# Ledger of designs, part 102: designed miniproteins, single chains, continued (4)

Each design is a single chain, and the fold is of that chain. pLDDT is the mean over its residues in the fold that is shown.

## One batch from the design tools (miniprotein)

Design m15765
Fold by ESMFold2-Fast:
Formats: structure tokens, C-alpha cells, sequence
Structure m15765 (fold): chain A 64 residues (1-64)
């Protein structure tokens, strides 16, 4: 249902924002390893993709 999908999209966007903030914090932290920064970047990219896919589904359902 559209309302449930919208809630999932909002949650996914919040997770993407949290992952982005974590990535920026790690990049600013001189004690962070390259592996930790790379893992945070991968997590951020995965969350952004998930949010984007949910938003695309909402758009398609609203256009139909």
C-alpha cells in the first residue's frame, strides 16, 4: 500500500542521512582507518540506493 511504502521511504532516507553523517565524521577523524572510511562510504551508497528505489516505486504507483 502507498502509505506503508512512503513510511519505508522516509525511514530509508533517515538511514541514508545517518550513514552520510557517519561517513563525514570518519573522514574528519584522523584515527579512522581507510577500511573504516571505505566501509562507511559503501554503507552510505547502499542506503542512498535503497531510498532512491523506494521513491521510484512511489512515483510509479502515483503515475499509474
Amino acid sequence: MLAELQKKAVAAMDEAVAAFKRYLALKADPSASAAEIAAAQAEMNAKVKEAGELLREIRELRAA
Scores: mean pLDDT 82

Design m15766
Fold by ESMFold2-Fast:
Structure m15766 (fold): chain A 72 residues (1-72)
Amino acid sequence: MTPEQKAAALYAAGSLLYIASQLPLLSKEESIADLENALRLYKEAAKLTEDEEFKKELEKKAKELEEKIKEL
């Protein structure tokens, strides 16, 4: 797996965890855990990608998730 393929896979996994965190049946603790895991995956993807536009988008999403976690 190339670094770019790995970055894309990590982004996909993080996005699925973000979606899971929005489910109304999850506890607050479960939602926070999913958001924190999505954040870690987005940060890892940003470190692996050489695509500047993709990196900026990942960093933006990571910042938005950090702000959301602080509000919980």
Scores: mean pLDDT 82

Design m15767
Fold by ESMFold2-Fast:
Structure m15767 (fold): chain A 61 residues (1-61)
Amino acid sequence: MEEAMKKAEEFLRQLEARREAGLRESVPAPSVEASVKLNELLYERTGDPVYKAAAEEIRKL
């Protein structure tokens, strides 16, 4: 329960930081494909299935 709220707060902070960056006139955003590759690389290195799931979710976009 508390862990879920903590993760939500972390996601909100990341979202807020990206939103602030988005308010800037020029924000270099990585491509969807680059994000997929990064998560696949992290999965290969750590073996954590969370990264594989994230890569698949991003790929659906």
Scores: mean pLDDT 61

Design m15768
Fold by ESMFold2-Fast:
Structure m15768 (fold): chain A 60 residues (1-60)
Amino acid sequence: EEAERLAEKALQAVKDGNLDEAKRYIWEAARVAEQEPDPERRSRLLELVDKAITALRKAQ
């Protein structure tokens, strides 16, 4: 799965209260984003991951 889709799944898991699942999706999204060779695309993907991390932090 693409990092964007994984980050979206993480945000949905946070909304559903499934924090452990959200953590897994965040970790997977970050790993995929770090492998993106285009620095512009990588930056956007990491921004989406950061939004998911922020949402998880607020839910705890």
Scores: mean pLDDT 79

Design m15769
Fold by ESMFold2-Fast:
Structure m15769 (fold): chain A 83 residues (1-83)
Amino acid sequence: GSADAAADGAYRAAHGAAPAVGREGAEAAGRAAYEGAAAGDAAGAGSAAGGAALAAAGAGSAPDWDAEEAARAAGEGAYRGAA
């Protein structure tokens, strides 16, 4: 359904956006995905999650987490937001 599509999109976007980011980046990706999906924008949830992951990477953070953790947070956030 819509929630599954939003979750998959957000997971893939975050997983592809950055190979390693800081822990706060994972939380940002999850929150961005949740907010996008909650607004009724499943496509926007993926874009927001990817953007948050890229921003975290760009901040020059130490690699406290890998792409999988960011992807998990983004997917879960989008699913919860989309209901």
Scores: mean pLDDT 65

Design m15770
Fold by ESMFold2-Fast:
Parts: C-alpha cells; sequence; structure tokens
Structure m15770 (fold): chain A 80 residues (1-80)
C-alpha cells in the first residue's frame, strides 16, 4: 500500500508543478507497482490519493489540463 500511495502522490505533485517528466515517471512507477502486486488494498490506496489530488487540481483553473491527465490516470488504475 505504501509504495502505491507514494507513487500516486508523486504523480499528483508532478502535475501540480507542471513537471511532465516527473508526472510521467511516477505514472509508470505506479502502474508497475500495481501490476506486480494487484492487491485490492494497493489499488484502493492509489485511487484515494488520485481522487483527492483530482479534486485539488480541479479547484485551480491554471491546472485544467493537468486535472484532465490525472482523471485519465485514475481511470487507467481502476481498469487494472
Amino acid sequence: AEKAREAAEKLVEGLKNKDNEAAAEAGIELREILLENPSKENKEAAIKVLEEGLKELEKDPSLENQAFGLKNALEAVKEL
């Protein structure tokens, strides 16, 4: 759960900072963690962080594109 949570937090932070490289790297890390350990607990921990991050990004109009990207990442995690 901790590794999935940390990767999801890195993804949200990268998007908030408009750091496309950091966000992409964190997204890859999160996917690898969830594919290697597809436990419901790891998946739910990641989803909670991504949902909270999405709500935060959606409140900032300057992060509109980043919020859209995070929504896509959240849906991809739910499909795993």
Scores: mean pLDDT 82

Design m15771
Fold by ESMFold2-Fast:
Formats: sequence, structure tokens, C-alpha cells
Structure m15771 (fold): chain A 65 residues (1-65)
Amino acid sequence: SEVTREAAANLIGVAIEFEGAGKVEVKDGTVYIYTEGVSEEQRRFLEEAIKALESLGYKVEVYEL
């Protein structure tokens, strides 16, 4: 369901923030990720998280601050 998909996307967003890989906003089928000074480990985590979000049908936009 749409509610289940949105909940999954929000949980992935929480995981991204917990890992320190960025700040996340989910809006209207798009996930916005704002990064600052990410490590190689955080970048690899973020790449996997982006793939998971895309598999849920979300568009992902990443901005470096």
C-alpha cells in the first residue's frame, strides 16, 4: 500500500540520518538528501539506501552542502 511504501521510505531516511550520511526529507514521491562532508563508508551506505528508495518507486535527489 502507499502508506506501507511511505513508512519504508521514512525508515530508510532515519537510517541515513543515523549513519550520518545526510539529512532527509520525503515529499510527494521524492526523497531529498542533503549531505555534508560524508566519508567513503557513509557514501557507500548512501548508494545502497538510494537503490532501496528507487526500488520503492521514489525519485531521489542528492545535494551537497
Scores: mean pLDDT 85

Design m15772
Fold by ESMFold2-Fast:
Structure m15772 (fold): chain A 97 residues (1-97)
Amino acid sequence: MEERKRKLVEEVREIVLEGIAEGLSPEEVRERVRELAEKEELLSEEEIEEIAEAAGEIVAEMLERLRRENPDITPEERRRFVEELRRAEAEARAALA
């Protein structure tokens, strides 16, 4: 893959993980992704909108799922969940290496 596109994907992933950890609204996540994608100038306006919407939806769906499983979920528990996801990704990356 092109290195610039790979970096953009990794930065969007970090925005999604931060959104889950902080409990950001879908609109806040969409705005962060739009700002990042516009700065890189790799994507069309339509592609930027699609990625921003997808990122916002993923965060909203994950937060809703976490609240459904634990209605009293704390910010600390959300951050722990994100750290577990980061660990799982690192292990998967190591297995592919």
Scores: mean pLDDT 78

Design m15773
Fold by ESMFold2-Fast:
Structure m15773 (fold): chain A 80 residues (1-80)
Amino acid sequence: NAKDYLEKGRKLLTQGKLEEAVKYFEKAIELDPNLAEAYTLLGYVYALLDQYDKAIEYFKKAIELDPNNETAKELLERIK
């Protein structure tokens, strides 16, 4: 399910496999487009890849889905 892909992506992220982590978070969103945490993690990975335009878009989407997402708000503020 979507959460299984989210957890696999997190595991890859902790291993520094950023591009693979992106693919797993993308799969999580394909299965559950409302999974705010997957958008937060995609934004974080794109920020680590210096792709700030994509990071901003994903953080904004995460906040749109979950307005109480302080992590996404803090990360977005850091890269604005």
Scores: mean pLDDT 86

Design m15774
Fold by ESMFold2-Fast:
Structure m15774 (fold): chain A 86 residues (1-86)
Amino acid sequence: MLIEEVTKGLKALKEEKYEEAIEHFEKAIEISNGKNAYALINLGKAYEKQGKLEKAREYYEKALEVAKEQKDSATVEEAEKNLEKL
């Protein structure tokens, strides 16, 4: 279930289990057909914590695109701020 994968990913991210967090967020993205901007942001954050800045940028940019499509101004702002910090 989408919310379960997001919840597990967030728990893994908090516990600094970045590889495990990535797996859960990737599953959430698959279930949502790429349309979960929140999962995309957190996948970017997990890659950023691993020092994989190019992958982090890719997922933040995807999150920004999805959030703009969905008119989710809060997620647009979050994605833009994360891109500025890279």
Scores: mean pLDDT 86

Design m15775
Fold by ESMFold2-Fast:
Structure m15775 (fold): chain A 80 residues (1-80)
Amino acid sequence: EELARKGRELEGQGGDDALKGNVRSAIRNYIKAGELYYQAGELDKAIEAYTKARRLAEMAGDKESAKEAEENLKKVEEAK
């Protein structure tokens, strides 16, 4: 429950960062939100958070973060 709450907080921060144009912070917050959702067993929310991180990283040309998000997506999908 605490992990899911922290995940929601970071997902919200990621959304706010994206709206402000702080793309790097948005990507990091979405990745961390996905990690927390995964630990909380909220697999669908983890997939959503990592998908947002991957899309932002791809649009920003951040290949490292895009790969990290993609690898984490595969881990969550395998856990289903």
Scores: mean pLDDT 84

Design m15776
Fold by ESMFold2-Fast:
Structure m15776 (fold): chain A 92 residues (1-92)
Amino acid sequence: SEAVERAAREAIENARRSGGEAEVEVRGDEVTVTIKGAKPGQAIGAIGGAIDAELLGAEGEVKVEGDTVTLTVRGADEEAATAALRGAAGGG
C-alpha cells in the first residue's frame, strides 16, 4: 500500500540522518525492518512500533544485535504495518 511505502521511506531516511542504514521488506502481511548503525532511540522506537502493531492484532518482534536492530511484524494489516514502520522511524 502507499501508506506502508511512505512509512518505509521515512524509516530509511531517518536511519540515514542518524548515520546508519535501513532496509525494509514487505511480503504480504509480513514487514521486516533492519536498521544498521542504530542509535538507542531507534531501538526504543522499534520496540514501540512492535507494541503498537500487537495492539492492532499483529505479532511484533524486535531483535538487537550490537548496532543492528531488526523489527519483524507478522499478520499485519496496513494500519499495523504503518504503526510498526513509524516506530522504527523514531516516531515513538
Scores: mean pLDDT 80

Design m15778
Fold by ESMFold2-Fast:
Structure m15778 (fold): chain A 79 residues (1-79)
Amino acid sequence: SLLERIRERARKAGLSEELIEEFLKGLEETREAHPEVSDEELAEHLRVIAEQLKELGDEERAKALEIAAEVLRERAEEE
């Protein structure tokens, strides 16, 4: 599943379980609230937010968003 692929990659990247679970919950809620947004569009939005978080010094959350964007992009390319 999408969430499992993100979880596995985030764990391998050294992110905390608490951060991963919080992030995945937020991502799922966003997808349910905005079903009209494609995986490709969501991936691009997450990449932009990740860059902004890096500038603010929140590198851990930025990494989570980058991983999610990568997995979403891979799914979009598979369709």
Scores: mean pLDDT 81

Design m15779
Fold by ESMFold2-Fast:
Structure m15779 (fold): chain A 86 residues (1-86)
Amino acid sequence: MKLTLTFKNLTAAEKEALKAEAETLEKEGISVTITIDGDTTTITLNNVTPERAIAYVLKAIGLELEGNSVDITIDGDTITITITKP
């Protein structure tokens, strides 16, 4: 599966944490691409298992409970999660 995570209004510390997570995932054999465009950070994961994709969806629901805006779109084998901080 392909999983695209889009974050808006991240702090510098949160961006560094995402870079560290991406490095860990690449060591596990997942293809990771990080793109930063202004206040938007996009992480694209290829070769994700369905179980891992579900874990990210549940994590996003947790972020919504913390006051973030979360949008989830499913199109075939691609899941897109957009997270916007206040």
Scores: mean pLDDT 78

Design m15780
Fold by ESMFold2-Fast:
Structure m15780 (fold): chain A 117 residues (1-117)
Amino acid sequence: SSAASRPTAESARAMAEALEELARRYEAEGREHVAAMYREMAEALRLLARELETGEDRRAEIAAELREAAEEARKAGLEEAARILEEAARAAEAGELSANELFQRIMTAVAAAERAL
């Protein structure tokens, strides 16, 4: 029961790479929409890493990637993951989420997807 550490650009990129590995595994299993979902989530995390490094607002770009991930989740039948991703995209675009909260919402969507798979 340790508290979650704050995301760094390095930790966001490490998680993006982990999601790319998951995408490759699901693609090998013929689960193209699951793979596409994880690739879009990885891109959202890379944009978050860039925001953390530069201080430039990337929330609109992150929201677009999360909406694409939500659409791929729906095509895969992952309705709870899709809902979490869509809510995260809306809140991120509205400026309602800290970097940590955005990172945690993405991780919650990963957990929901993996539980359904």
Scores: mean pLDDT 86

Design m15781
Fold by ESMFold2-Fast:
Structure m15781 (fold): chain A 90 residues (1-90)
Amino acid sequence: TPLEKAEELKEKAKEIVESKDLEKAKEVIPELIKALDDPYPLVRKAAAEALGKILEVFGDDEEIKALILPALERAKKDPYPEVREAAEKA
């Protein structure tokens, strides 16, 4: 379900942030970026929040910034206010 998918994305981000695993972050970021194109706003919101949390911890890494910042800029233009707010807070 969209709710289960959103929770899975949140858990993946939480694990990466807690472990500070840079390699795992780089593996998961493409999946989170793809989830920003999900048909359900709940999933897109979770993806934007997850990307923001990863950026907060790993934002000094140029590769991670280059992947996440353009994706969050696109999410700030999402048709749903909740998704835009999640991207703005990131």
Scores: mean pLDDT 85

Design m15782
Fold by ESMFold2-Fast:
Structure m15782 (fold): chain A 69 residues (1-69)
Amino acid sequence: GRATALSILHDIKEMLEKGVPEEEIIKMLEKLREQGIINLSREEMREIIRLVKEGRYEEALEILEKAVL
């Protein structure tokens, strides 16, 4: 739901602010996918990270909300 999507968005934002490499953020998202929490392709994961880097949080959140299982 929206709460899970917001939590993931917040984690991505914090990781980027701390200088965590994009590959490590993708690994975190892949683990969430393996756990059945989200359904996102690797390309969609990169798009979310790009949107967050650009401050386009609402667009990133819309993708995440649709992806949460």
Scores: mean pLDDT 87

Design m15783
Fold by ESMFold2-Fast:
Structure m15783 (fold): chain A 83 residues (1-83)
Amino acid sequence: DPLKKALEYTKKAIEAAKEGNLDEARRYVSKALYYVSKADSPLKEEAIKYLNEALTALDSGDVETAIKNLEKARKLIEEAIKE
């Protein structure tokens, strides 16, 4: 299930970002993006938007903004799984 894999990697990205492991967080966001892109859900585009915003924030070292966007993506992916 690509959405469950996307959720797994989004959660790992949040944990890595909170621990200051920004390279690991970026790696997990990229994996989450890959799996969301393979999903069929009306929430897909919005989840991709927040994952990309998180990746941009990680690239600039803005950990607070990255975590906020990852939590938004996580919520959307959890909602998509319930559908």
Scores: mean pLDDT 88

Design m15784
Fold by ESMFold2-Fast:
Structure m15784 (fold): chain A 61 residues (1-61)
Amino acid sequence: SEVEKIRRDIFSKYAPKLSDDQAEQLLKKMRAVAEQMVAAGESNSAIREKLQKVADEIVAA
């Protein structure tokens, strides 16, 4: 699905900057957020932007 591609693309971009624990947190949080946004009828672009923000917050911690 497009949402799976978005999650994979973001993970690939951010994973080199993350510890194993941060990577695990990112995978879990992206899945949960994407699931909620899909259920709410949000656009793929909105999902991408939100997941990028989630990844930025994890890498900045």
Scores: mean pLDDT 84

Design m15785
Fold by ESMFold2-Fast:
Structure m15785 (fold): chain A 71 residues (1-71)
Amino acid sequence: DRAREEAALALVLEAAEALPERVREALRRVVEAERAGNAEEAERLARELLKDPADQRAALEAVARAAERFA
């Protein structure tokens, strides 16, 4: 269901609101690729834009928080 996928992606961006702009921008671009149905591009963008381990951890925590709210 596209509506359910969109709701999940929106929650990821909401969870990222408190993160540094570089991490939020990276997640925004990944979400846009996912919305376009391009999972390969989303993975590539995540790999290229989130190279710092601290930024990777922050992004994963935002995704985990979104998953908790979506469940």
Scores: mean pLDDT 77

Design m15786
Fold by ESMFold2-Fast:
Structure m15786 (fold): chain A 55 residues (1-55)
Amino acid sequence: SDEEKAEEAARLAREAVRLAAETGDVEGAQKLGQEAKEMIDQLSEEAKKKASELI
């Protein structure tokens, strides 16, 4: 589950980048990025590092 959450957080982070690039919606991208950050912060240190590698 930690591994899956790390993968999900990485996907959200990538989606935030795409949203900003495609639509120029900085506020929407910021919200997605913040959500990904909160997910990562809730993970164990090892899972957090794995999420960083996936991004």
Scores: mean pLDDT 78

Design m15787
Fold by ESMFold2-Fast:
Structure m15787 (fold): chain A 66 residues (1-66)
Amino acid sequence: MYRVVGTHPTPESAAGTALTAIGEGGRARVSGGVPPVVVGEFESREAAERVAQASRASGGRAELSG
């Protein structure tokens, strides 16, 4: 199991990353804090890497572990 923790500059970018995580077959949770944080969990390393890339592409930061 792979985990992605992404910090986002806006709630909109966090929502976009969460939707990408769901689309990749993962589980996603969005923190309502400032800055918004998305936690995604995946069985596929490829899915986790795509979600981490989506977070970074939106101007966020993402940490991948697994």
Scores: mean pLDDT 81

Design m15788
Fold by ESMFold2-Fast:
Structure m15788 (fold): chain A 65 residues (1-65)
Amino acid sequence: LEEKVKEAVEKAEKELGKKLEVRSVRVDEQDNTIIIEAEADGAKVLIELDLKTGEVKYVVIPPLP
């Protein structure tokens, strides 16, 4: 579990070119998904890892002025 979370975070860090600070990790057992909440430079980054397919998706929510 921790290894998969680390891999997903590292993938997002590589694509964004920034180091992410992980704030929370939630397991959604009904959807077989791990949701990772992270931050970079005031922006919130939500990372979704599908445990069945291994697919990683992320959404960056920019900080408001």
Scores: mean pLDDT 76

Design m15789
Fold by ESMFold2-Fast:
Formats: sequence, C-alpha cells, structure tokens
Structure m15789 (fold): chain A 64 residues (1-64)
Amino acid sequence: EKKKKIEELKKKIEEEEKKLKEKMEELKASKDGSTEEIARLIGEILRSIGDIIEYELEIKKLEE
C-alpha cells in the first residue's frame, strides 16, 4: 500500500523534473526577453520546484 503510493509520487517527481528542465531551457532562451516574460518563466519554474518539494515531503511522511 505505502510502497505503491511512494512509487506514484516518484513518478510524479520525475515528470515535474522533466517539465522543470524544459522551463529552465525556455528561460535561458528568453534571457534577452522582456522583464514580464522572464518573470512569468521564473514563476513557473518556482511552482514546479514547489510541487517537487511537496511530493518529496509526502514520500518522507510515508517512509515514516
């Protein structure tokens, strides 16, 4: 039961890490863009990082 939930959370982390990598590449490509564009990309990157942290905390809680 717990093992299955941990496996699902690890899969979600992997998917979010892929999205984070893509957003980081977009940010690098848009470094010379507008302040508004850069701010939006940074916001999306921070949200993805937050999601990864939440999933990691849930795994640690399940590993209790």
Scores: mean pLDDT 79

Design m15790
Fold by ESMFold2-Fast:
Structure m15790 (fold): chain A 69 residues (1-69)
Amino acid sequence: SMEKLEEAARKAAEYGVELLKKGVSSKEARDAAMEYLKKELKKEGLSEEELPKAEQLFDRYGTELIVRS
């Protein structure tokens, strides 16, 4: 469902931003967050076809979290 997809993307974005705040590089934080996103999609029973949509939502949520400072 879209709700589960959004939840997975939001959790991954929060994880990535948390890594950035701890001093992890942008590339390493994004790579780790993307692996977390894939794990959350599998946990929620979402198909791998949803990954492109989840990545788009992940990028959007990550930007929103950074802008909120």
Scores: mean pLDDT 80

Design m15791
Fold by ESMFold2-Fast:
Structure m15791 (fold): chain A 86 residues (1-86)
Amino acid sequence: EEQEAREALAAKIREQGKKDAEEMKKLGLPDELIEAVLRLADALARTVVTGDGFRDEALALQREVGQLYEDYLRRQKEKEQKEKEA
């Protein structure tokens, strides 16, 4: 019962990751960021199925994704700011 619930949750996490990756591709986000999101989804799914450990790795990957996304947004704002000055 517990194991079946974990496997079902893991499957949902992977499906959500694929959906997020598709949306990011439509928005023209960098491949590096898309790959990081997919890796995070897989790590979370594996952590759920394992039931012990690897949570720290999943959290580290979550921070990595956040950092990559923040850097991307910052670079986009810098380009827009330059265009406004011209």
Scores: mean pLDDT 75

Design m15792
Fold by ESMFold2-Fast:
Structure m15792 (fold): chain A 65 residues (1-65)
Amino acid sequence: EKTAEEYVELGKKYYEKGDYLTAMEYYYKAIELDPNYKEAYLNIAKIYEEMGDEEAAKYFYKKAK
């Protein structure tokens, strides 16, 4: 079993490789396991911002607060 922290670390690894879809999948797994894991929401927001989805980015930035 993986912790929310471990999923966030996996997401970061794939983000550094430019694999935003796989990074996003791991960040979603982190918030599924711990809905209050602010770092996962922040990283999801950053990916949506990179993809040009400002509305989704704003939503996840708000969840990260």
Scores: mean pLDDT 84

Design m15793
Fold by ESMFold2-Fast:
Structure m15793 (fold): chain A 104 residues (1-104)
Amino acid sequence: EPFKLGLTGKDSALEPLLAALQSPDPQVRIQALHAITLIPNEKLRVDALIRVLLEHPDPELRAMAARLLGLLGDPRAIPALERAAREDPDPEVRRAAREALEMI
């Protein structure tokens, strides 16, 4: 799915965090993911985590995004978590998504 400018162009805090998720340093990527959970706009926060869960190349970040979505408890994440639990190529991501669904 193409990244829509409207999601980044209206929240300047989200844009640098999405860029940091592409860092070659795994600690920078992890910190960026945690920083996304601090975004006060609940829709942008959940949408950004769903994007990481479904689109990020790093399975460790996808698994963490699934766990963070479970902790947030937002039912808007349910369809993305169900997809990841069934279809993600990484077994740890599928497990994290199933555990997150049990929390919502």
Scores: mean pLDDT 76

Design m15794
Fold by ESMFold2-Fast:
Structure m15794 (fold): chain A 60 residues (1-60)
Amino acid sequence: SSDELGQSIVTMAKKLADQGKLDQAKAVIDAGVDLLRSQGDDASAAKVEAQGKKILDQAK
């Protein structure tokens, strides 16, 4: 489901951010948001974008 896909994207981005791979974490978030929007799931895309911003901000 889109919710499960969104959770997987966020989990991968968090793991990359924890490893100091912030550019890769951002790329995963951006690609995931694009994928969800291409499937017409704007709600899941917005959640991934919001959670992704929080992850990247906390890693600074």
Scores: mean pLDDT 83

Design m15795
Fold by ESMFold2-Fast:
Structure m15795 (fold): chain A 68 residues (1-68)
Amino acid sequence: GLLLIILGILLIIEGIKLLEEGRKLLEEGEKTGDREALLRGIALILDGIGLIYLGILLIAKGLKLIEE
């Protein structure tokens, strides 16, 4: 229960950080024409979305385990 909720919260926080970093890299890549920065930015955004989704699932599962 509780451990899954804590892990889920940590994953959401990490995912948000990756989204912010990815957005910044996309903006910098567009400004400079740096294709590597654009690709890295896209990868970080996708990873961030995945971590947020996984975090939500872990919180939901953790809550279910506490209620049982």
Scores: mean pLDDT 83

Design m15797
Fold by ESMFold2-Fast:
Structure m15797 (fold): chain A 70 residues (1-70)
Amino acid sequence: MEREEILKELDEQAEKEGPENVKALTYGEIRRLRKRIADLMKKHSDLPLEEQVKLAREEEIRYRREILKK
């Protein structure tokens, strides 16, 4: 439940920041990002939620940089 709320907040934050801070992502790009974050959090489920969120944030930044290079 809490993990799903965090993922939802990340999506909402990205949409709010989009016009000024980042180009809008396509549905496919958002879906891939969410899957990567979900898989990463599942892989590190032995870590505290705080650390999982940190890893998710780093993956989001990495993914956005990858898209911007195109």
Scores: mean pLDDT 66

Design m15798
Fold by ESMFold2-Fast:
Order: structure tokens, then C-alpha cells, then sequence
Structure m15798 (fold): chain A 61 residues (1-61)
């Protein structure tokens, strides 16, 4: 019933997470010798967990 509002919230959070992730990957790449692919893979796993938890929270609305 709040689908349109929930969708907008999810889109905003996804945008914020993407911006934050980009900055973190860039910073880590500058300070370490780790391949970018390894860092991106780890960040993607973290983001997926955070998104799933956010969906559970929104489900209770």
C-alpha cells in the first residue's frame, strides 16, 4: 500500500550506498596493492546484506 513511497526510499538509499562505496573503493585502492576486483567483490557482498536488511525493515512498515 506504500509501494510507491517505499520504492522511492529504496532508490535513494541505493544511490547513497553506491556513492559511499565508490569513495571507499577509491580510498582503499590508493592505500593498498589489492586488485580492484577483490575489493569490489567484498563491497558488493556487504551492500547486498545491507539492502536485504533494509528490505526487512521496510517490510514492517
Amino acid sequence: KLDEYIKKIKEEFEKLINEYTEKQIEDVLKRTSLPKEEIEKEMEEIIKIAEKEMEELLKEL
Scores: mean pLDDT 71

Design m15799
Fold by ESMFold2-Fast:
Structure m15799 (fold): chain A 55 residues (1-55)
Amino acid sequence: SPVDELERRREEQLQQARERIESNPDLSPEEKESGIRLVESRLQRELEEQKRKLE
């Protein structure tokens, strides 16, 4: 379904963002956690907006 594809895409984007953030040696552990949480929140909002458009 279109919703399943959006959720899969969000999961892929989150995974790539986690790998990018965690591989950055200039970030502290706290900065990495904060960065990941911000990406998760942003992607979740985008997913909810896209789901609403499919209704």
Scores: mean pLDDT 82

Design m15800
Fold by ESMFold2-Fast:
Structure m15800 (fold): chain A 87 residues (1-87)
Amino acid sequence: SAAERLRELLAEAAVTAAEHLGLTSPEELELARQAGRDAADLALALKEAGKTDVALAALERAAAEARAAGAERAAELLEEAARVLRE
């Protein structure tokens, strides 16, 4: 489902960004993964409330900030998450 794809994409984006910042412990990466899933649930809740544009703007800003920081893979995952959210 689109919701499952969004959760996995944002979980992977968060883990990738955390690794780019030098976080390497399993506990740190699991916290990042959970933060990504929580962000996906918030984006889905915003979409259900008719506020998809707010969620998309946040994802697009996060992707731009990730790219500016050199976290290219995290930016790509955030851009894919935005495309899935539009579906």
Scores: mean pLDDT 90

Design m15801
Fold by ESMFold2-Fast:
Structure m15801 (fold): chain A 58 residues (1-58)
Amino acid sequence: MDPEELQREVDEALRLMQRGVLRAAGVSDDVIELAMKLMEEKGLSLDDALEEAKKILA
């Protein structure tokens, strides 16, 4: 199996789980989606991505 394909599947599963947890914590879907995009594109931590997403959407 391709290591890149495995990593992509793991990353997708983790993102789905993180979305569920953040939604349960009261974070809006718009902030969650933008934060996940920032983590993927810029390599930010979840906390940094959430902070930047909230700032962009404010």
Scores: mean pLDDT 75

